# Designed miniproteins, single chains, continued (2): the designs that were tried, part 11

Each design is a single chain, and the fold is of that chain. pLDDT is the mean over its residues in the fold that is shown.

## One batch from the design tools (miniprotein)

Design m4353
Fold by ESMFold2-Fast:
Structure m4353 (fold): chain A 101 residues (1-101)
Amino acid sequence: YQGSATGTVTAPAAGPLTVTATASAPANVTAVLTADGEPAAGAAAELAAGESISATSRAVAAGATVTLTVRLESAEPATVTATLSDAAGATLATVTAVARP
């Protein structure tokens, strides 16, 4: 099964951003972060149930339009929840991608 989700936010301050994606079931997960349409971070891994992957971006500018795209592929129904955080650890966005029949 396949799923994807996209979330967009404006960066409140300059600095690096962190994406953390957690799978509910075994899944191949890809997370991509762009700032003003330019690549900022990316991670891809095969995750087990409850496992997480994280990536930290280059420094983005304050006021940049940041887009987080999460994709998953799984043999069973799975959900991936991805959280985008700023350099201080504050949550900026949460996106959920679902793979099901």
Scores: mean pLDDT 83

Design m4354
Fold by ESMFold2-Fast:
Formats: sequence, C-alpha cells, structure tokens
Structure m4354 (fold): chain A 57 residues (1-57)
Amino acid sequence: PPVEVLTKEADTKEEAEALRDQFIAEARARGGTVLSSRIFKDPETGKWVARVRVALP
C-alpha cells in the first residue's frame, strides 16, 4: 500500500500538536493506518514540525 508522509510547520508546540491530531483524524477517515507520528522543534528554523506517516488502503 502507498505510504504518505504528512508534514507541516507551526510556530508553537500546541499548533504542531493540533496539526498532528488533524493528520491522524484525516488518515483514519480515509481508512488508513498511522505508522508513526511525532512533533519536534526544527533546530535550523526554530519552528515546530508535525510529521505523520500513514499507510493508505
């Protein structure tokens, strides 16, 4: 099955958490399986990043 990586930058950790939750909800709505999810601060930009890997049917 195809694997998608959903990634978006945010100015705050709270915004990154909201983006992660949105990506997970969208993936589940599409019948996909969440393989990994993380939020982290990019050391180069200082921005927060939400990243979710999803296997789609």
Scores: mean pLDDT 84

Design m4355
Fold by ESMFold2-Fast:
Structure m4355 (fold): chain A 94 residues (1-94)
Amino acid sequence: SMEEIIEKIEKSKENLLKYLEENKSKYPEDQLNTAKELIEKTTKEIIEAIKKNDKEKLFEIVRETREEVHRLKLPDGLATLIGIFLEEVEKLAK
């Protein structure tokens, strides 16, 4: 169901942000803050798209977020974690 998908995405986001906070010493502060902001913004947009039943917009947001990760030149560790999160979102959206 839509509600179940949203709950799983929110939990995935919370787990990722918790991991980043607990491991913040592994990343440059500016890049960590940029990654956290990107994760928060992207998750809000994804949830809005799901609530509107807009699958096309959801996949557009995922593509744009992958592009943004490359544009921002996030370190490989942060890029990989965001990539895993986005892949999880795509699998849940079907």
Scores: mean pLDDT 89

Design m4356
Fold by ESMFold2-Fast:
Structure m4356 (fold): chain A 68 residues (1-68)
Amino acid sequence: SEVDRLEDEILALYMEALDAGDLEAAERIVKIATEAGKKIKANPDLSDEEKAAILREALAESRKILAE
């Protein structure tokens, strides 16, 4: 699913930060992913499209961290 794909992409960025030895970037990505997960859990009636929108925002923020 799109949700699973986005979660996998965020995980891949986290692993990239760890492989680079950038523990600060990895921690920031985990925080972003955790906050996205909290938003999804707080709203059990969210559609898959709405969940994907939250995860796309998290992915974009995670990409910005690695581009620093």
Scores: mean pLDDT 87

Design m4357
Fold by ESMFold2-Fast:
Structure m4357 (fold): chain A 73 residues (1-73)
Amino acid sequence: MLQEQIDKLYEIAKKAKDPEKATEAADELVKAILAGDGVKAKEALKELFKALGDPELSSEAGEQFGQMMNEVA
């Protein structure tokens, strides 16, 4: 279910150096994916990576993004 990937993405965002900024970026990413806007989704993912500030968390977020994109394709 897409909701499971969304929930995992928000859990990853909560572990960020700036959880508030990461959660905002995750929310924009989810909105873009649900709207079917792949271009905006990729830009939101880049902002999420910046807000996370951690390569391991960014890798986990990227994995969830890939699963979400596969679900809506």
Scores: mean pLDDT 80

Design m4358
Fold by ESMFold2-Fast:
Structure m4358 (fold): chain A 106 residues (1-106)
Amino acid sequence: DLQKALEHLKKAREHVEKAIEALRAGDVETALEHLRRAADHLRQAYILAVRAGASPEILELIEQALGHVDQALRALEAGDVEAAIRHLEQALEYLEKAMELLEKEL
């Protein structure tokens, strides 16, 4: 269901935005919790989008967003907050593009 995939992408975006805010405030623990939530929502969105027959372009954008969230989690594990924020900013760009294209398919 593309509509449910879009709902999960919107939740993922909200959690990524909150994670960036937490990191800028120096709250790594809160950021990690939001990023785990964002990754879960992105994985659910991908599965739902695949099942609903979403275009390959949308699937690639969701995969790129998830990849950058996973890279941000690894950067935080290594103590690299600057790299984590950079990856999360890239994740937001891919999320916005995926949501725009998916809304056009609804």
Scores: mean pLDDT 91

Design m4359
Fold by ESMFold2-Fast:
Order: sequence, then C-alpha cells, then structure tokens
Structure m4359 (fold): chain A 85 residues (1-85)
Amino acid sequence: NPEVLEKLRELSERLKNGELVEEEELEELYENSKTSTEKGAVKFLGYVNKALKNNEKPVTEGVTGLTEDEVLEIIARDTVEELNK
C-alpha cells in the first residue's frame, strides 16, 4: 500500500527530528495498514511518539542494540524499499 508506506516514512522522519505526531494520524495509518509489518511499524511509531510526549527517550538501544534514530531509519528505508518492489 503506497499511501501507508509514504505516510510511515513521513511520520518516522518527523519523530526522528523530535516532532510530535497526532494520535489520530497514527490511528488512521493503522486502519489503512494491511500487513502485520505495516501495523507493527505504526505501533512502534506510537510508542516513540508517547515517549516523546512524556519527555522521555524511547528504550530501543537497551532492547535491540539499535538507537531510536536507527530503528526509525530502518522503518523509513524498508517501507520505501517495499514500495519499489
């Protein structure tokens, strides 16, 4: 779904820059997501957004060995790669 993949990229870039996204945008994106991977990505963006709203750093580094920015870049890059297939 190209629309979902483009929106995932947009929202992940905004969150990477410390910009909050609206929960309504994430909910709409989740409803328009068709694959478990897309839905998982939206859920992860929601987690990052919630952590930023609480002025806390998301704990991705301690669990995955990747930084917040690296995980968001992987989501953005992988969604673009899937779009181009």
Scores: mean pLDDT 65

Design m4360
Fold by ESMFold2-Fast:
Structure m4360 (fold): chain A 74 residues (1-74)
Amino acid sequence: MKIDKEVAEKAAEVIERAADFLEQLGYTEEANKLREYAQKAKEGDADAFLEASKILRKLGLTEEADYVEKLAKE
């Protein structure tokens, strides 16, 4: 599945913003993983959005996780 480039960029921005927030809270390892998945997703890896969504959901960022997952299915 090739995600539309504009949709991929929007989802990546949400992931990167969440990563910055989590890094400020001391979740540095999770933030770095989210940034890696955002980069892979922008390169066309749709599965990277789903993996990022799982990390966001585990850390309580459920709305961001749902948003990224929804965009990944478009």
Scores: mean pLDDT 79

Design m4361
Fold by ESMFold2-Fast:
Structure m4361 (fold): chain A 77 residues (1-77)
Amino acid sequence: MRAERDQLVEDHRRLVETTVKSAKENPDPDIAESLLLMTDSVIDITVRVFRAQVSEKDYEEFLRELERARAEVLEEA
């Protein structure tokens, strides 16, 4: 339902934000990239399990945020 979906989206947003922050604060770009890729895999698995509650639009937004953070980490390398 809408309210449960909104809560699930916020929980995933917090996970993505925390991971992006941790990656940007990591001085090793290889470890930072690995962290972002692992989180991408976790989001993919989670969406497959909860697809009825999470829209494909929200899923793609999370993936774009992780990809953007990875590009920034690689640029600093």
Scores: mean pLDDT 67

Design m4362
Fold by ESMFold2-Fast:
Structure m4362 (fold): chain A 90 residues (1-90)
Amino acid sequence: MTAEDQAELLRQIREELERAEPEIERILEEAGVSREELEELIERYLPEARAALEAALAKSGITLEPETFEALVRALALQKALREIVERKE
């Protein structure tokens, strides 16, 4: 993966997060969860998300720039946090 490939990936992550923001707000409102609670959940999932991404990269032999790696870790942690919030609703 080149620096240009990583810059494109980082751009795609940011675009997906922007598109997801209205849905994130809806999930939080419907579940009665605050943005602060979401942030706390993200922080709790960061180690698990980091381990999962490291394992995936090891299998593919890909090395990511620290900025791109951290952006993906945060995106994965956010997805896990939102999943927990949705599952609590059931």
Scores: mean pLDDT 79

Design m4363
Fold by ESMFold2-Fast:
Structure m4363 (fold): chain A 87 residues (1-87)
Amino acid sequence: MERGLERAEELARRAEEEARRLEEQAKKDTSMGVNGEELRERAERARRLAEALREAAKSGQDGDVETMLRAEREAVGLLLEEAEAAA
């Protein structure tokens, strides 16, 4: 439980950081129009995952470890996709 809770909180922080990065890129790419909109949508997805992870962390405290692990898996998937896009 303890490790899962800490991991969910860490992944939520990372997803939130990724959302901020994408939002800043969207601001810089305002001249591109379409690209800025795509970056904002990706930022929203990252923020949504951060929120889901925080809710999953609460569920983990209530003993629902499966919900927490599922949210963690989705966050890892998002972060991996963003890492591949940056490569």
Scores: mean pLDDT 70

Design m4364
Fold by ESMFold2-Fast:
Structure m4364 (fold): chain A 91 residues (1-91)
Amino acid sequence: EDSRDKFEKLIEKLQKDPEGFIKETKEKAEKAKGEKGIIDLQKQAELYKRYTAALEELQAAEGDKYAEVIKALDEIAQSLEEIVEKMKKER
């Protein structure tokens, strides 16, 4: 799948049900295990931070259309980073 298609699909989901998407993403992240899980979550957090930056740029040009999506992506990215840190501390 193209990165652009994934981005647009993610924005649409977050606009429809931001709370549900946050909950599902956190639940899936909590089930991640091992080194691959840590790497996957780090990549997802980095990707969502990039999406937030892109949306903030669009919002500066087009107004507050993406404010809720930006907030949701920031919350998810923070939660993913916290889960990664917890996984790294577990031995």
Scores: mean pLDDT 77

Design m4365
Fold by ESMFold2-Fast:
Structure m4365 (fold): chain A 95 residues (1-95)
Amino acid sequence: SLIDQMEQLIQEFERALQNKDYRTAYQLALQFLDVFQQLVDQGIIPEDVAQQLMSRLQGYLLDFITAPPSQREQKGQDLLDTMREVLDVARQQAA
C-alpha cells in the first residue's frame, strides 16, 4: 500500500540521516512527497488537510536542503518528525 511505502521511506530516511548521507535523505524525502501526493489524488486524504500537510513538508524540506552543515542534522530530524506526523494522519484517514 501507499501507507506501507511511506513507512519504508521514513525508515530509510532515518537511516540516511544517521549515516549523514544528506543527498540520499533528500531523494527519499522527495519520494515521500510523491507517495503522499498519490494518497491525495486517490481521495484518501481530504484536500484541505492535504494542503496543510504538504505545505508543512515542503517548508521543512526547504529548511533541510538550505541549512548550513552545522544545522543539517537538526533540520533533518525536524523533517523526519514531520514525515512521521503526516504518516499518522494518513493512517487515520485510510482507516
Scores: mean pLDDT 88

Design m4366
Fold by ESMFold2-Fast:
Structure m4366 (fold): chain A 73 residues (1-73)
Amino acid sequence: SVEEVLEEAERKVIDTITTDGVFASIEDVLAYYKGIVSEEEARSYDTNGDGRLSHEELLALLREVRERANQQR
């Protein structure tokens, strides 16, 4: 289904950004999104303030970026 394809694609993106498939640094997120995501925006998804984004936080950010791109086109 479309949902399964999207979930697999989302997982691959997260795995690319994360060091071990679990966490990504703010720097890794900014390098991946290259001006699409600001440091302030990336840090806003760090809900526990540890300077890293979990899989769930990255997934939320990815979905927000995708939705924003759709609205601007």
Scores: mean pLDDT 74

Design m4367
Fold by ESMFold2-Fast:
Structure m4367 (fold): chain A 62 residues (1-62)
Amino acid sequence: MSGEEAAKKAREAAEETGSLAAMVGAHEAEQYAKQGNDEAAAKAAENGIKAGLENPEGNRAM
């Protein structure tokens, strides 16, 4: 996927989950997408989404 689209997906996931790791990933992905670095943006987005969505036991705030 394009870096910009990946960043938007990560942002939505971060807002839905409230995960700090997902929010950090979304922010980094957005910055990389603005620089035209789609590869770095996609990796940052994927990592953030996985931290928020694929690790439910570790995603709880506290």
Scores: mean pLDDT 71

Design m4368
Fold by ESMFold2-Fast:
Structure m4368 (fold): chain A 81 residues (1-81)
Amino acid sequence: MEELKEIVEALIEQLESLGVLGRTAYLILAEIAEELGLEELAEWLRKKAEETPTESDPQVVEELKEGKDTLIERIKEYKKK
């Protein structure tokens, strides 16, 4: 749990430093958290999206969608049996 949260937080910090995070990016991150079974993190990210009125950079949105697929696949691999 905490390890996955740290990865997501590091990604958020990286994107924030670029000034490209917007509402759509937080919503995609919330979807990733939901798929990973991180219900509390997903809820927190949805609240972040509500607080963020700005639009996300389209390239960042595309990268996050690709990252979502990759992360879900990696988590499935990491899951035992």
Scores: mean pLDDT 69

Design m4369
Fold by ESMFold2-Fast:
Structure m4369 (fold): chain A 62 residues (1-62)
Amino acid sequence: LEEALKNASKAILIEVGDSTAVILYDENGNVLYSALLDMSVEEAVELLKEKSENLKEIEVIE
């Protein structure tokens, strides 16, 4: 996760009840990481912003 967060250019977050599905993409659109995180969408967005310096887009799908 930490390496994917450092290299991610785009993130897609999907709300799944009390959990958040996260898909991280590099600058070329390749999937770097995908997982279901046991946290809210708001917490996941904060985590991505704190750990990623290269994120250009965060898209939330409800």
Scores: mean pLDDT 79

Design m4370
Fold by ESMFold2-Fast:
Structure m4370 (fold): chain A 76 residues (1-76)
Amino acid sequence: SQEEIVAQVQAILSQMESILEALKEGKISVDEAASQMETLLTQMRALLSQLPPDVAQEYFERAMGIVKEFGELAAS
């Protein structure tokens, strides 16, 4: 159902935020964080393809915000 897909997308976003926090705290390497982010983004894209375009766009924009912050941290 749409509700189950949205719940999975929200769980992935929470995992992405946890990776950012771990990276900020020096608990994981940039390479480890990048690998985990790539896996989560792949899962996210598959789930978003199953949602209405307006709903998918809102979650995609949130995910891209996290990716941008990750990129800024990784670049120093």
Scores: mean pLDDT 88

Design m4371
Fold by ESMFold2-Fast:
Structure m4371 (fold): chain A 111 residues (1-111)
Amino acid sequence: SNEDKLDNLLREAHAYATLAQREESQHAATSKDPALQKLEADAAARYGDLKQAFLAGDVEQAIKLMEDDVSLEEEIAKKAQQLGDDRLAREENEHAEALKSLIDKLNDILK
């Protein structure tokens, strides 16, 4: 059923947000650039908010948060690339792509 598909996707999305929050928190803790550290800390906090939206089953709020989070992840990737950290830029772009994929999957279930 669509309800079972939604429940399974929300569990997968919550697990992803938990992993992403941990990774961004680690990046913020280890970053030497203050501007990059702030962006990574902001991303970690926003993944916390996203986890709460998934737990509440608030799909509309989750999609809205993820649309903003895609923009933030792309900003972090651009800053990392400007600093010559191609690996970090790739990892942050992978987060943006994962969020875009989740938005698409949620929209497909809600059609």
Scores: mean pLDDT 90

Design m4372
Fold by ESMFold2-Fast:
Structure m4372 (fold): chain A 98 residues (1-98)
Amino acid sequence: SVEKLVERFVKKYENEIKNFLSKLTPEQKKRILEAIDKAIEILNDPSLTDDEAFQKAIEEARKIDLNIASLLQFLKNLRVPREDIIAILKELKKIVEK
């Protein structure tokens, strides 16, 4: 399941995630959240093919926050399904909002 995949990812990188999050300024958190929301919006657009949605989401995220753009490129290169990328972004959003 996507939830188990996200849990395994978070557990594997828990120290890196904690260290990264602890160093984020409020302004950096806002940019990350804006990039996540923009990527989710684009990835949920049913008029776009998977390749078009991935390319547009990466390009738009890159304008807002390089970390989210890099994450999207990494997940695309790993051939992670579009629906799973959306789920990963939603879980990351919950973690950043805390």
Scores: mean pLDDT 81

Design m4373
Fold by ESMFold2-Fast:
Structure m4373 (fold): chain A 74 residues (1-74)
Amino acid sequence: LRERAEELLRRAEEYLRRLEGLSPEAGRQGQAALSRIRSLVQAGLDDPSKADEYLAEAENIVRGLEGAVREMEA
C-alpha cells in the first residue's frame, strides 16, 4: 500500500513539474490534480478496506496528467 501510494505521488509530482514548465495555467491544473491525488492516497491510508478504490481513482487522475503532458509536448 505505502509503496503504491509513494509511486503514484512521485509520478504525479513529475507530471506537475513538466506541466509547470509548459505553462502557468497547466501548472495550476496540475497542482489541483496533485492535491486530489494526495487526498485520495490519505483516504486510502485512513480506510484500508477501500484503499483499492481510492488508489484506482488516484491512478486515473495520474493517467490524465500523463495524457495532458503528452498532448502539450506534442
Scores: mean pLDDT 80

Design m4374
Fold by ESMFold2-Fast:
Structure m4374 (fold): chain A 75 residues (1-75)
Amino acid sequence: LSDEQIEEAAGLIARGLQTGNFPLTIDRLQERFGIPREVAQKILQKAWELAIENGELTYEGLKEAAKKALKEVLS
């Protein structure tokens, strides 16, 4: 994924984590970015873990955690 696609995907993940709509978030990650469902699930789990560790559950905090998770899982 390009840096622009990572930024967009991270925003989508952050929104999904805030609303708890994980199935829709996984489907959209697959449809828009070609991320397989199993990989999308791992990214969501990692992003949530990072956000909790940092104590920042705001949209910006969740988005930053999601960017880190995307880069770590997708390299």
Scores: mean pLDDT 83

Design m4375
Fold by ESMFold2-Fast:
Structure m4375 (fold): chain A 81 residues (1-81)
Amino acid sequence: SETERVAEETLRLIEELEERIRKELAKTKDPAKQAALQRILSGLRTLKELAEEARRNNDLRAARSVLAMVRHVERETEEFI
């Protein structure tokens, strides 16, 4: 379904972003940056749960909303990585 496609795209984007953040965490020694990146990872965990819920409920509007939120997090994360 379209909902499954959007949810799978969202989950893939989250995984890619988590990997980029983990790489940056491995090389930074700045405690403030580490704290900021850890907060972003926590937010991505919540978005992952919401994407899976949208997929389970076949809620296309919710799935698209979560994808938009993830893309916003990606843009903001570019300031740190």
Scores: mean pLDDT 89

Design m4376
Fold by ESMFold2-Fast:
Structure m4376 (fold): chain A 70 residues (1-70)
Amino acid sequence: MEEEIIRQMERYSEVSLELTRKFIEEGEKALKDIEEAKARLEEEVKDPRMRARFVASLDAYKDFVKKLLK
């Protein structure tokens, strides 16, 4: 059980780092990459509680990116 939670957290961290790197390099692509990351997390994160938290975090990040691109 703990191994599954840690594994899901590691996947989230990798996705967050990938999104941050892409945002720095190509801000215009950040919104699209966030949507792709959300789709991947929905497939890879099986725990509904963790999934909801990750999706909420990505939605907040998406809103932040939209605000910066204005």
Scores: mean pLDDT 72

Design m4377
Fold by ESMFold2-Fast:
Structure m4377 (fold): chain A 87 residues (1-87)
Amino acid sequence: SEQLLEEALRKAEEAAKYALQGDKDKAIKLLQEAIALLDSIPQPSRQAQLLKRAAQTAIEILNSGDDNLIKNAAIGLLELVRKMREA
């Protein structure tokens, strides 16, 4: 669903912003919610699959990465969301 993908993109963007503010717990929660939305799509597009993998990787970095890795992951996630909306 295009609507589910757009909602997941909004949650991923919000998660990246919280990660940049140092709120790791809120960022992880929003990424988990984005993944749940993407998992509810019966036939996920390549964009939906890429966003899910990016969100999963971001959660791993938030749980075990340093501040520089977290900032780079958040910036990368914002860039991915921007590019997907422009496609």
Scores: mean pLDDT 88

Design m4378
Fold by ESMFold2-Fast:
Structure m4378 (fold): chain A 86 residues (1-86)
Amino acid sequence: MMEFLDLRSEDGVKVRRLSDDEWEITVDPPAVVVPGDLLARLSDLKAEGRISVEATEVTPLPRPVDESALGWRLEGRLVIRVRKNS
């Protein structure tokens, strides 16, 4: 149950596992695309009360690009912290 998401580092996206129940996702420019399926999955898990999500925005929010394929284009740094509630 600790690894409910396939979180991994990619170009412009860094995933840091803080513990068995906590992850930090950092998205850095140049403008990168955040997968829409990942954000949707986090939203579903939060709605189920299984996780807590915090977001820190340094610059403007991502521009929509193609939610079904690429997600949103991020023009600034975004940090998301995810914690599993069990």
Scores: mean pLDDT 56

Design m4379
Fold by ESMFold2-Fast:
Structure m4379 (fold): chain A 86 residues (1-86)
Amino acid sequence: SREEAEEILEGMSERAYREILEVSGDEELAKKAAEEVPRALLESIGIAAKIVRDGGSEEEALKVLEGVPQKVFEEYLKKAKELAEK
């Protein structure tokens, strides 16, 4: 449903913001992560749809839906850890 989709995107945004802020202490980096992680999911939907259209499996499509947002989050987590070095 639309409510479930909105809840997932909002939850991803809030989680990314909190985790990146906790590690880095940088509000700008946390805000960027909160924007880019849900955006990566929305972009991965297009990629997943193309995989299915081109004769790929549903499992391949799901792997992209999970993998792309997670990679973006991990990139921001690495940046946060680098900024936390004193």
Scores: mean pLDDT 83

Design m4380
Fold by ESMFold2-Fast:
Structure m4380 (fold): chain A 68 residues (1-68)
Amino acid sequence: MTEEEKEFLERMKEFIEKGVTDPELQAVLKEILENPEKVKSMSIDELIAKVPEEGREIVKGIYEKLKK
């Protein structure tokens, strides 16, 4: 994991903790941020299937940043 990826993940975690009040959505998003290597190995469709509809845009953003 690169320093830039780590910084991005830390920023996203802060955003999720401050902006996401749904505990289930928050937990799913935190699991994604804590497992960046698994995220990189999964397809976007598999990631989206694990996340409520409201979280899908956030997950796509995370996936794009980690895949790059």
Scores: mean pLDDT 75

Design m4381
Fold by ESMFold2-Fast:
Structure m4381 (fold): chain A 72 residues (1-72)
Amino acid sequence: TVELIEEFARANLPKGLANAIVEALRTNPGVAPTAARTIASLVSIEQAQEFLAKLTDPAVKEAVRAEIARRE
């Protein structure tokens, strides 16, 4: 889950934001749901839906789903 979040951030966000998210995840992996939700808020709805489809952790999926629903 953490590696998937890091890879998605690096692929879809500006380098500065991607690096900040990766550093936060490496410092505390427990922030994964919050980090995933932040990514979902910064990308297109289509990209956020693609991200959600790749996730398997229930807490991380729920965080991303909640952000997509908020944007509808």
Scores: mean pLDDT 82

Design m4382
Fold by ESMFold2-Fast:
Structure m4382 (fold): chain A 71 residues (1-71)
Amino acid sequence: SEVEKKIEEVKQALRDLYLANKDLPLDVREFYLRLAKRFIEQQLKKEFSPEEVEKIIKAMNEEIDRLLKEA
């Protein structure tokens, strides 16, 4: 589905951002992940229903939490 494709895309973007910033302090890396999430959320609201946006946001939150635990 389009939602499943978007979930994979945003999770990959967050992983790429985290790896690009691996040499930065953890609080700075978290800041950039949270900032990217807010930007992505604004774009998603233009293309997806509220229910679909909530599913994608949940997946992004779970991915961010996972990445921060691996630090």
Scores: mean pLDDT 86

Design m4383
Fold by ESMFold2-Fast:
Structure m4383 (fold): chain A 80 residues (1-80)
Amino acid sequence: KDEELLAEARERLERIEKKVKENMEQFSPITKEKLENLVKTAREYVERAEKDPSVTPEQALAAVENIEKTIDEIIELEKK
């Protein structure tokens, strides 16, 4: 189950990266920087879950899910 949770976190990270990349051209430089920083933070959580025993797969998945939600909210607001 831990490997399944980490795999889900990686799949979500890939979806986030693709979503941000597909939408980048429509946004201001400031918004692009915010989205890139969120992707970077999500990636760092996944990497830490692999190397740092204090970071559980559950924590990494929860962090990636929260970041995905934040990115979706930013994209939705900027489309208006």
Scores: mean pLDDT 80

Design m4384
Fold by ESMFold2-Fast:
Structure m4384 (fold): chain A 87 residues (1-87)
Amino acid sequence: GSMARNRALAREIADTLLKGMIDNQKKLIEAIEKRLNGEEITDPELEAIIDRQVARLKAIYNGQITDEQALEILLEREKKLLKDLEA
């Protein structure tokens, strides 16, 4: 039946996308940890994502947190998301 084939294909696509999301999440966490350690992020797309999220967090806290504190909050949030994705 076509529906059984479509369900199997949808599962394979979903599994592939989930693996990609987990891999991307691990890369983002590594990039945040590198920035916290004063190391350069070599991926400009990851750098842009982190800069945007830091700016957003600083806005939420009305500028009362440092870049380092914003990165620590971001790191804990992204680590929780990774655990949820791996569950």
Scores: mean pLDDT 82

Design m4385
Fold by ESMFold2-Fast:
Structure m4385 (fold): chain A 92 residues (1-92)
Amino acid sequence: SLEEKAREITELLFEFFSESDLRKLLEAKDEDLPAIAEEIGLPDEVVEELRKNPSKLKLVRYLAQTVAPTEDFSNEELVELVVEELEERLKK
């Protein structure tokens, strides 16, 4: 299922990225996303793309592609489920 796939991708995100970086990303305003991408160490091309068209879904998609490069992230529902899973795990 997409839900199972989103869970697996989210587990990989926590393996490859720090909890603090993922929390900053989820709590960020769209305007702050380029700075967060730069802090995480994403390529300048990704940072510049976020400056032109800031989107939390886009940033999460780039991170997900880094940890699961063979998955089809053209399905926006999968990316949205990853965001929901991240939010649930970072919930206080």
Scores: mean pLDDT 80

Design m4386
Fold by ESMFold2-Fast:
Structure m4386 (fold): chain A 99 residues (1-99)
Amino acid sequence: MEEKKKKLEEAIKTGESFLRYAQDLAEKGSPEVREAAQRFIEAVKKAIELAKKNPEYGEKIKSAIEEAFRGVERSEDPLRALRGAAGGLEKTIKEIEKK
């Protein structure tokens, strides 16, 4: 039970760190990159909200956010990476909401 609270806090902190990175891209990128960054930002916000409502999925949500960020951070194509990361998070959110 204590562990579920720790995983929730970790998911929130991880998401907030990645939101700051995505916000930089949303401000400095081309129009297409800005739209993709906003979609990614919304996906991260929804993932954090879902983790707060369903603490039992905190670790799964944290892992999904971390995986999405690794794809974006190391990509030579930020537009493709942001779209992929947003799609991956959206899919994970949908899977949790269906269960």
Scores: mean pLDDT 75

Design m4387
Fold by ESMFold2-Fast:
Structure m4387 (fold): chain A 97 residues (1-97)
Amino acid sequence: GATVVGVAVGVFADGTGGVGVVTDSDRAIVGGKATFESGNVAEITGGGVSASGRGVGVGTGPVSAADLGKAVTAELTFEDGSTGTGTGTVTAVGEVP
C-alpha cells in the first residue's frame, strides 16, 4: 500500500478542522479519514493528483482544542482500491478558542 508522507491539520475557533494529506502514490485519493486522539474524525473526500504527480487529499471535520499538538492518523483509499496510512500532528493555522 501507499504511504502518507505528510499530514497537515488546521483548527479554527468554531471547532472546525481542515485536513490536508500528501502521499507517495501516483494514484488519486477517492476517500479516507483522519482520526484524532479525541476520537473525532475528519472525512477525506479526495483531491486528485498534485502537479508533481502525487496523490493528495483534503477533508474537514470537527476538531477540539484538546487535539491541538496531538497525533492524527490518516487512512486513505485510492482509485485502484489500494490503501495508505500515516500520522501527523495537529497544528493551529487559524484562530483557536
Scores: mean pLDDT 69

